# Designed miniproteins, single chains, part 10

Each design is a single chain, and the fold is of that chain. pLDDT is the mean over its residues in the fold that is shown.

## One batch from the design tools (miniprotein)

Design m338
Fold by ESMFold2-Fast:
Structure m338 (fold): chain A 109 residues (1-109)
Amino acid sequence: MEKAKEIKKLIDEIINLVKEARGATPEEQRELLGRIRDLLSKIQALFDELPVDEETKKKLKELISRMNALVDEALRALEAGDRERVQALFDEIINTAKEIKKIVDEIEK
């Protein structure tokens, strides 16, 4: 249960960083995306320690892989100056984070 709570705190931190990034400069957005990547690495390590079945672990790892891919795509969109795509990718990161949080909430019950 404590590891599930820690993961939820880290997911909430990611959501807050994405919200901060929406109003930030491109340079600040790159720094915030780097911090999100670091948080994703911490969450991945915590998933390996969760006392859950392998199917649930696999689904959580797939969602983290999806978030890493979205972060990488957001960094490429920033380099291209595609501001509309960056905002759309931020929405997808938030939605994926909410999916992880929902699964972790079920584990905590």
Scores: mean pLDDT 85

Design m339
Fold by ESMFold2-Fast:
Structure m339 (fold): chain A 97 residues (1-97)
Amino acid sequence: MSREQLEAEVYLALAVMYIALAKKILEKGGDPQEVADLVRKAIDMLEKALELGASPEDVRRVAGEVREVIDMLEKKGADPETVAELRARVDAIEARA
């Protein structure tokens, strides 16, 4: 495995960590804006993982987890423009995977 592939795995793990934290905060009735910021961080990590050659299968799996949290954000009354922005970014990642 190349160093870039190892770095891709680290960025995938970071994306999963941010999404897990976002989900837990939402479940506890936390601030939707704080959760949106965590989702943006997860998307940034996913984009970096994809750039570094993360497998399409792993990227799609984590993108699916991100999408689930975006759906939760919408149900919790997050700003529709923010929800649309986050969905568009995830769709772009899946299209590139």
Scores: mean pLDDT 86

Design m340
Fold by ESMFold2-Fast:
Structure m340 (fold): chain A 60 residues (1-60)
Amino acid sequence: GAGLGRALSVGDSRITEDMSNEEIAARLRSRGNTAEQARAAALGLGASPKDAEALARLLE
């Protein structure tokens, strides 16, 4: 959802609130992030648990 891009844009200038979850997942994979690291980062930056779980599933 839109909340993922907003939350993660704080830590990564290449992530915007207009990006899809798939684009965000591709960016995090390019950085070497695991599904668990992506979930933790999203939650730490204020994303909802549902959005964090959706992102983690895309990285599996």
Scores: mean pLDDT 77

Design m341
Fold by ESMFold2-Fast:
Structure m341 (fold): chain A 64 residues (1-64)
Amino acid sequence: MEEVVERLVRRAREAGLSEEVVERLRREGERARRGFEERREEIMSESDEGMELMKESAEKIAES
């Protein structure tokens, strides 16, 4: 759930900012959150691949 973005939008409205400004904040917040989430997924994926490579290397060393 995009709780951070939702909170930001709610606060902006309560502070009396115009709907145009609120919409812009929401779009920018969503964009930033999506970018962060994509990078997190990429890092996690690379960690799993690193473990597999270490396992393969260990097996080959043991066989040599």
Scores: mean pLDDT 65

Design m342
Fold by ESMFold2-Fast:
Structure m342 (fold): chain A 82 residues (1-82)
Amino acid sequence: VPFPLKQAIEFAEGAIEAIEKGDYETALKRLKVALNIAKSMGLTEAAENLQKAIDLLENGGSKEEAIRYAQKAIDILKEALP
């Protein structure tokens, strides 16, 4: 398993946990780490979904929508696993 890909999944999953706990500062930090990994790996669709989740949290949008975008990114990252 590519180590950066597993890390991106773990950070994105940890971000959803932080959102559910109301810790948006930690959620944003974790989503940005996952985004940087997805970008470095050329996983454009995963990166786009992570960016959508970040934008929603930064602009006071729906946390439910942010979780959905983060989950979509996780699903895409998991499909990229060998």
Scores: mean pLDDT 86

Design m343
Fold by ESMFold2-Fast:
Structure m343 (fold): chain A 66 residues (1-66)
Amino acid sequence: PETYTPEEVAEAARRAALEAGLSERGAELAGKMAYTDAVSSGKETLSGEEAEKTVRGAVEIGRALE
């Protein structure tokens, strides 16, 4: 089981947003939202399951706000 830093989760969310067809602005927003959510957990790293949930939520927020 791999662990992910907030920076890695943010990059994964940005990439996932672009692959989902969001604009560069939407992808940047998704990355920032994922980073903020990951940091707010108080953990230095997230589990794969936590990272996946954070990425999916951030992409949906990016989609809704663009």
Scores: mean pLDDT 80

Design m344
Fold by ESMFold2-Fast:
Structure m344 (fold): chain A 60 residues (1-60)
Amino acid sequence: SKEDLIRKGEAIVKEAEKLDPEFAKKVRQRLEEMKTLPVDEARKKLAEIGKELVELAKSK
């Protein structure tokens, strides 16, 4: 559901804050955008954010 996607996004924000507060701020903004999108588009956006977080974690 869309609520589940938003909750997963919130978890990503918490992990991002530990690595890079500026990246976390951008993730929060994208999460707000996801609330206005259809579920399929929100899911794609969340997947992109997840990939970016993994790459950021590898750089630390």
Scores: mean pLDDT 79

Design m345
Fold by ESMFold2-Fast:
Structure m345 (fold): chain A 87 residues (1-87)
Amino acid sequence: SKAEELERLKKEAQALTGEALDLLRTRYTRLSPEQQARVRPLVEALDAAARALGDALAAEDVEAARRELAALRAALAALRAALDELE
């Protein structure tokens, strides 16, 4: 059902948001100001994707939530890759 699908998407969103917050608290905050400036556009993209996903879930729009969840996964992967490159 739509309700079951939304519940699954909400759980996936919570897990990804938790990973994003952990990444920011443990890795991003330990970077130099110069390194933070380099990855800031990726942090902003991650924040925008998380907000868009939250909006889609609040609207109970399953199709939008699926698209925004994929966007959040991509944004998180991009930030993680950039942080790994900086070591």
Scores: mean pLDDT 88

Design m347
Fold by ESMFold2-Fast:
Structure m347 (fold): chain A 75 residues (1-75)
Amino acid sequence: MEEKRKELEELFKKAVEAIKNGDYDQAMEYARKALELADELYEKGEISPEEYRRLVTRVTALYLEAIGAKIEKEL
């Protein structure tokens, strides 16, 4: 469990770094992978509903930040 939690935090860290570097497609990919891992952990009962909600909120915030910045860059 702790190893997968560390993997989640690394994915969030990579997504944030990708946003800082202007690599919005990579940031969205890391956010997607984090959501998939959070879904897996929740389905297996390895995280609480409250923890899952917090993770989904973090992923959604990162994804929206990345797509919004990408739209502004392309516009």
Scores: mean pLDDT 81

Design m349
Fold by ESMFold2-Fast:
Structure m349 (fold): chain A 77 residues (1-77)
Amino acid sequence: SEAERLLQRAEELGLEAARALHEGRYAEAARLLREAARLVEEAARLLEEAGAPAELVEALRRAAEALRRQAEEAEAL
């Protein structure tokens, strides 16, 4: 599904962000984390519209918020 493709891409961006953080590329890590958060939020909306369980949708929204928080922290370094 489209939601599954978005989540897969978000995971890939998260791994790229982890590498960027390890290498001290904080601005790039923040950008990648924000992109991942956007994809997770889009996937959550698509899944909610498709009738996915509220627990799953809420978990994805929390994950997106966590990614955005990580981006803010990276940008502050």
Scores: mean pLDDT 91

Design m350
Fold by ESMFold2-Fast:
Structure m350 (fold): chain A 61 residues (1-61)
Amino acid sequence: ATQSKSFSLSKELSVEEIEQALKDAGIEVNHIIVRGNKVTVAVDANTDLNKVEEILKELDK
């Protein structure tokens, strides 16, 4: 099972940058879609989406 969530950021991030940051935090991602400042992440249903949001906000600085 998978879950997904969309996040709005203040800047554009690359898929590579997001994937690496999540991987460094021990999060396995199934899909990442970037459209301007909007990021959609699909992860395992057991993954804490709040942790994903924290990582994206850190990158958004």
Scores: mean pLDDT 81

Design m351
Fold by ESMFold2-Fast:
Parts: C-alpha cells; structure tokens; sequence
Structure m351 (fold): chain A 99 residues (1-99)
C-alpha cells in the first residue's frame, strides 16, 4: 500500500494526474484508510478540473485525518471552483483551525 501511495504522490507532483489517480486508487484498494492516498486522489482530480470527484476524495481524507489543514484548504478551493462560495468559506475557516 505505501509503495503505491508514494508512486501516486510522485505522479501528482509531476502533474501526471491520470497516472496519479490510477496508482492512488490501487493504493486505496489495498488500504482504504490511507488518508494521504485520498488527499492525492483529490488533488489529482482538482488538477484535472474534476471538482466534484476532488470534493468526495478530500472529504474521505479529512474523515480519516481531520487535522490536515491543506486538505481542508483544498476542499474549500474545490467548492469555490464550483461556485459554492458559502461552503468554500466554511471549509477555509476549518483549515485555519486545523493548523
């Protein structure tokens, strides 16, 4: 699980979002409670403009690790991209508290 999670993270960092999604999904098939793989999946969907998928993935990451401020901020950004400004502001406030 860790190796596939690291590969997914690496592809996401390179902007290779389709590969990042593939390897993150494989990591999550082995370990569905890997918060980092859910966060990487969300970040990769966000990079592809798939904001609804990004929101679902970040929501899962935060249900596993609620103290991860960057995931709250990315969730806020994804809601803002969908024009849901009240939800975006709410989650940005949670991101500030999680620091």
Amino acid sequence: ADLLSDVGYGYNGRGEYEKAIEYSKLALKLDPDNARSWDVLGSSYNGMGKYEEAIRSYDKALSLDPDHASSWRNLSLSYRKLGKFDLADYYDQLAQQAQ
Scores: mean pLDDT 83

Design m352
Fold by ESMFold2-Fast:
Structure m352 (fold): chain A 57 residues (1-57)
Amino acid sequence: MRRRLELEAEASLLIMKGTIYRKMGKEEEAKKLYAEAGRLLREAGAPEEEAEAVAAA
């Protein structure tokens, strides 16, 4: 089973990857990465508002 810290680290990595894809003009792929990051934050026990903000980015 994954630790919450590991889930948060993976979410951060996905946010970084999403930002790179957005800069490359890959908006749809970036949105998917941000949505996955938000999902991982929810699984890690982060506040719903924080996870939603990340997923909406």
Scores: mean pLDDT 76

Design m353
Fold by ESMFold2-Fast:
Structure m353 (fold): chain A 75 residues (1-75)
Amino acid sequence: SAAAEAAYAAGKALFAQGKYEEAIVAYTQAVNEDPNFAEAYRNRGEAYDKLYEETGDEKYKKKAEEDYEKAKELE
């Protein structure tokens, strides 16, 4: 959908700026609009990996793994 694509594009722009938490919000909007949007799940996982690198918080690693698995399931 146009809404999912717009949210995904916003997420990529935020990620490129190092705004990983805001990128996750945008990617979450994309997957809520299109639950089959594999690329949005994968990119959200990458944003979670960046938060794990910054914080050391294992919850972000777990969320990244879940998003990568979901992306694989959809492709």
Scores: mean pLDDT 90

Design m354
Fold by ESMFold2-Fast:
Structure m354 (fold): chain A 82 residues (1-82)
Amino acid sequence: SREEIIAGFLLAAAESEAFLLIKKASKVYSEEEVEELKKELEKKLEEIRKAYEEKDFEKFYELLDELHKYLLELEKEIEAKK
């Protein structure tokens, strides 16, 4: 469906955003702290991927919104440490 295609693009975009923020975090956090952040982000992304695979788009968008809020908070923390 078109919704499945759109959700796929949004998932790919979210994965890219997470990757870029981890790269930025690596400049201000220790290696151990960065690995912990990677684990947290991968767990969140796995939950979103599961919702996508199950075609539970209501849950998918809820989890995606939660991820975006998490990424916004992380970016703010990274900027404060520069």
Scores: mean pLDDT 87

Design m355
Fold by ESMFold2-Fast:
Structure m355 (fold): chain A 77 residues (1-77)
Amino acid sequence: VVEDLRKGAEAARKGDPETAREYFNKAAEQALANGDEDTARVIRHAGEVAVKLVEEGRPDQAARVLENVARHIEEDA
């Protein structure tokens, strides 16, 4: 989950919303497979915000959104 979110953040920072979407969807699916529906919901919401930020020309802010979610998951583990 955390590694996929960090890879999604890297893709977002590079201005690649499609690759970022692939990674955060993978992270959300993995959270669901682990029985963590709340984490999956947070990942999906943050991921959509990140995609919008990339589309608005703010890739560094998009990367930060996904990195913040990854950090919170890592701290809760």
Scores: mean pLDDT 80

Design m356
Fold by ESMFold2-Fast:
Structure m356 (fold): chain A 67 residues (1-67)
Amino acid sequence: SALELLKQAAEALREGRYEEALRLAREAAELLRRQGLPEAAERALELLAELAEQLGAHELAEELRAL
């Protein structure tokens, strides 16, 4: 589910596994968009980007917002 992918993406961010976090976030966003929930995808990516910024991963936050 998209929720499980987003949870895993947040956990990967906290663990410093940025490449995996980006992959999981992309998969979650794609799944939400395929389900007709593009606004939910945008909000989820923004929340992950805010978490990335709090962790000092500013470039990753930009990549998450660009998904």
Scores: mean pLDDT 87

Design m357
Fold by ESMFold2-Fast:
Structure m357 (fold): chain A 87 residues (1-87)
Amino acid sequence: AEELLAKGKAALEAGDYELAIKYYTKALRLDPNNVEAYENLGKAAEKVDLKEAVTAYRVASRLAKEQGDLELAKKLDEKAKALEKKL
């Protein structure tokens, strides 16, 4: 999982958004509650598929809230709502 997260982050930083989505999706199959992976999946998806980005940020927001990070949850929910208005 950690290796896939590192590869996803490297792809995201390189601007390879489709490769980043692939690695984060694989990481989430191994660790489905990883908030950072969903947040970064959302960032990559903003460049490829806005609908996927909205979904990723909403899941990240819910998981952050469940983990007690209310500030991050609010920030991610606001990102999802802003993108949904563009759909």
Scores: mean pLDDT 85

Design m358
Fold by ESMFold2-Fast:
Structure m358 (fold): chain A 94 residues (1-94)
Amino acid sequence: SEEERKKYLIEVLKKIQEIFEKAGLTDLSEAAKRTIKDLEEGKLTVEQAERSLILFYNAAKRLDPKVAEEIKKLIEEFLEKFPDSPYRETFEKL
């Protein structure tokens, strides 16, 4: 369901925020925190939050390849749970 996908995305985004914080990527950690808040408050759609995973991955890939690998693993786990994601093809090309 959309509610299950939203709940799972919040958990993924929280893990992404923690990964960025531990890596010292403060601006990305704050961006992830804002994305979580906006999703929880209904200011961001579930589809927009899924798109933000691609943006966080691409940002991580430019700054820290090790962090990007951790983000990629979380995206792969998301795709296993929600194979009908509109971003499936984009996620598979990461």
Scores: mean pLDDT 86

Design m359
Fold by ESMFold2-Fast:
Structure m359 (fold): chain A 69 residues (1-69)
Amino acid sequence: MVELEVTFELSAGEAVDRALTRLYLEGVITAVEKVSDTTYRVTTASRENAERAREELLKVPGVTSVREI
């Protein structure tokens, strides 16, 4: 499993939640944990899914970083 940390501007929270819901329903991500109001921890089953999740989340306006942890 590969974990990602997603950091975003507070105003982007709903857009990030929509993107994470879509990625979860598509089977790209397996879990989401809220770390803070501006940071989520995202779990993926594979390196390929982690890279796809990173690319999709970076396209969301107000996302400032996506990093592997």
Scores: mean pLDDT 85

Design m360
Fold by ESMFold2-Fast:
Structure m360 (fold): chain A 59 residues (1-59)
Amino acid sequence: MKEEAEKLLEKAKKALEEGEKVPEIASHARQAREMLEKAEKLLKEGKYEEAIKVLKELL
């Protein structure tokens, strides 16, 4: 679970960086970044299943 959540987090970060390069979705990138930060907090709290769900919604 933890390794899966960390792997998804890395993938989400890269996807967000790619999305930020597209002006048309810049507003969505802000919301995605907030969701990413929420997932990071859940991961730090040991709530791996919830973090994974948030990351899958983001991806």
Scores: mean pLDDT 74

Design m362
Fold by ESMFold2-Fast:
Structure m362 (fold): chain A 80 residues (1-80)
Amino acid sequence: YEKLLEIERERLKAAGVTDEQIDKFVEALKKAYEIDKKDNGKAKITVEYSVDGNTVTRKITVETPDGKKETFEVTYERPP
């Protein structure tokens, strides 16, 4: 999971996201991976991207095998 977190950091940095927002997203993604690891990789992780004008929302949903869902959201603004 550590390499996946590093890849996401580099992608967000290349997209012009601030270090603070990157840290928030990576922390949310790390929590999702910890849930997946606890369920032996059987959790379903979905990442959704939505854009409303210049506002980008990244929504991470983790669904465990017993049907529980946790959602983490990070919102940032794109440069104009």
Scores: mean pLDDT 73

Design m363
Fold by ESMFold2-Fast:
Structure m363 (fold): chain A 106 residues (1-106)
Amino acid sequence: GAEEAAREASRAAYEAGEASRLAWESGALRGSMSAGVAAVAAGVAATLARRGHPEGAAEAAEAAARAAEQAARTIREEGGSEKAVEEARRAAREAREAAEAARRAA
């Protein structure tokens, strides 16, 4: 339901934030920015899910998943750490799960 969507989106936001930090520390600056975008979008998805806007939560979570997938590719292309790539991939998976949970809550 909505609580599940909010929790999954919150996990995606945390993982994307960690990807951004690890990418920055490893010199993958564009990847860090993309992961930051994913973290913001996932945070919006969590907020919308908690406030009873499941359709908006699903759209925000889908945007977060796309941004996190882009971040994972960009971090790898820039030679960023494998840990940063793994966190970005985790964020993408959790964001997709958040979108599905939000759609079920609608």
Scores: mean pLDDT 89

Design m364
Fold by ESMFold2-Fast:
Structure m364 (fold): chain A 111 residues (1-111)
Amino acid sequence: MEEAREKAERDAEAGAAAARGAALEAGRGGPPGASATAAAVAAAGGALGAGISGAKGGEELAKRSAEEGAEAAEAGALEGAREGGGPAAEAAARAAAEAARAAAEGAAERA
């Protein structure tokens, strides 16, 4: 239980950091579509990774870990978008939030 929870928390933090970076880069004038895709992939990966790690602790921990990972990724992307600024950064944060929620829902259904 505890090992699975700790790994899930680390996976969620890594996903949040990656989503934040992608949203920030979108604001710096990177290609808007590519930056939004990178933010979405990072956020989905964080949520899924947290869920998978949590699954070792059981179904309930898998569901909670995926949800926490999704929330962390959404918060990270939003922070990156605020730092980067502009419509591209906002689009990246939105894409990250949608991808994270979809990933968490999928993990909950399979757990």
Scores: mean pLDDT 77

Design m365
Fold by ESMFold2-Fast:
Structure m365 (fold): chain A 62 residues (1-62)
Amino acid sequence: SSMREEAAQRLTQAVNEAMEQGDPELLRRRGEEVAREIPDPELAEGVRRATETEADVLREEL
């Protein structure tokens, strides 16, 4: 499977965990961990950006 599919699955898990705990910062930490495991710099940066955006959304909804 593609690295993008794997990253998407990990991001979904991170969002669910952050929502369960009510902690947007957890999503940022999980995103950084996922991004660090991705050898493609563009995909890694995309993961970081996506988790930062999602964390901001969660912060406003909490």
Scores: mean pLDDT 77

Design m366
Fold by ESMFold2-Fast:
Structure m366 (fold): chain A 80 residues (1-80)
Amino acid sequence: MTEEEKKKRRIEIELGAYETFALMLAHIYRQEGKEELAEKYEKLADEIRKTIDELPNMSVEEAEKKLAEIKEKFEQLRKE
């Protein structure tokens, strides 16, 4: 496995964790009646899934940038 493949695998694992947390929070907030917040987390999870599916076609630099953007969006939603 190349160093770039190892870095992409780490990014994939981290994105997968954020996808799981986003889906869990969407479910919890929907049960609490916070529908708009739940939809925001579901939309973020969809964006993460699309990013994971596109990882093989991305550079490591682009993948790192996408991961950073996802992390920032997740942190912003956590403040709501």
Scores: mean pLDDT 86

Design m367
Fold by ESMFold2-Fast:
Structure m367 (fold): chain A 74 residues (1-74)
Amino acid sequence: SMEERRKRLEATQRFSDLLIEARKKSKENGKDFDEVLKELIRRYLREEIGMTDEEIEALKTWQEVFDAVLEALS
C-alpha cells in the first residue's frame, strides 16, 4: 500500500507538471489550453514512457491517460 501511494503521488505530480507547462505554453503561443495539454501528454507518453502512436490513440479519457502513466511508473 505504501509503494502504491508513492506511485500514485509520483503520477499525480507529473500530471500536475504537465498542466503547469500547458498553461504557460498556451499563453506564449496563443493556442487553446486543452489542445496544448493533449499534445504535451502525447509527447510525454511517446518520448518518456515509450508508448506507440497506436497505444496513445487508444486512450479516450483523462482517467485512461492517468492510469497509463501510473502503470508505466510501476
Scores: mean pLDDT 79

Design m368
Fold by ESMFold2-Fast:
Structure m368 (fold): chain A 61 residues (1-61)
Amino acid sequence: SHIQQAVENAQKAVKAIQEGDLETARENGDKAVAALEAAGRPDSAASLRQTLDRMIAEAAA
């Protein structure tokens, strides 16, 4: 399901942030957001994008 894909890709993005792999984090984050949009959850998609963008920015600082 799109929701399952969103969860899996979001988890991969967070793990990549923890490992310092910001390129992989962005790729998996984009997939998670796209999966939420495909699931008809645009508000959740926007919220996730904001959260992941903040986490990546903090990790890059």
Scores: mean pLDDT 87

Design m370
Fold by ESMFold2-Fast:
Structure m370 (fold): chain A 98 residues (1-98)
Amino acid sequence: SEEEARRLLEEAKKLIDEAVKYAQSGDTEKAIEYFRKAGEKLVEAVSLRPELLPEAVKILFDGADKIAELLSPEERQRVVSLAVAYAIDAVGRLIERE
């Protein structure tokens, strides 16, 4: 439903906020863990409502950018790679319906 999909977007934003807090405290593994959880919620939202793809992708890359700027160059690559992977997965959910 639209209500469920939008709730998943809001849950993803909260998970990204937690990931940012962990990155700020130097807990890179928890930052990545919470970012992965956010990515999964965003893909699920797009699976329910494909028209939310642009909003979900924006949340994903805005979140990745905020986290990446707090991490080392090697750790930044991990976050960016995850964002790209989740974006590809979300686009794939659209293609299955065409």
Scores: mean pLDDT 87

Design m371
Fold by ESMFold2-Fast:
Structure m371 (fold): chain A 80 residues (1-80)
Amino acid sequence: SDEELEEMKKNIEEYLKKLEELIKEISKKNPEAAKKLQEKLEKLKKELEEAFKNKASVEELIKLVYKGIEEMNDILREAL
């Protein structure tokens, strides 16, 4: 439903804010990894913004978030 989509949008926006704060903390110890993570977060934000505008399904939103997290985890794995 549209109501479920709006709730998902709010939850995703809140989650992205938490990721932004975590990247800021990472930047204090590993600025190179933080920069790469920030670039992936910005890409995910743009993809989600387009998806919200196009009334993407909850499934599509979850898939985009999962892919973004996977790409960020790859960066963290290489940084360790």
Scores: mean pLDDT 83

Design m372
Fold by ESMFold2-Fast:
Structure m372 (fold): chain A 65 residues (1-65)
Amino acid sequence: STKEQIGRELGDLALEFPEVVEQIQAAARAINAGDWEAAKKHLEKAKEEAPEASERIDRILELLD
């Protein structure tokens, strides 16, 4: 499912970029709560904190649309 794919990609992102784990965990909690806008805001914050992850985060943002 799309949720399973997003969860896997968020997990991989957290392993690769531990500096944004807090934002990734917040995004995952928002997704589980059905709050897509909060999830997107946390992922945008993660992009600000780790610009090198931006392409991977953008792919996850596209899955949320």
Scores: mean pLDDT 82

Design m373
Fold by ESMFold2-Fast:
Structure m373 (fold): chain A 60 residues (1-60)
Amino acid sequence: SPEITLGFLVNAAGLSEEEAREVLAIINDPSKTLPKELEERVLRAYLEAGEDAAALYPDP
């Protein structure tokens, strides 16, 4: 699966660098849930870019 990058989250999903870092930390921690608003923004960018939704929650 494609690796989620900080650059993708900032440039494609429209997140700030701080929001993007928080998203990356959350998706790499299976005990945490992504806030709905951030999840919707990231998922929308992935659907628009043609990326797999599974990339939103990558396995290490």
Scores: mean pLDDT 66

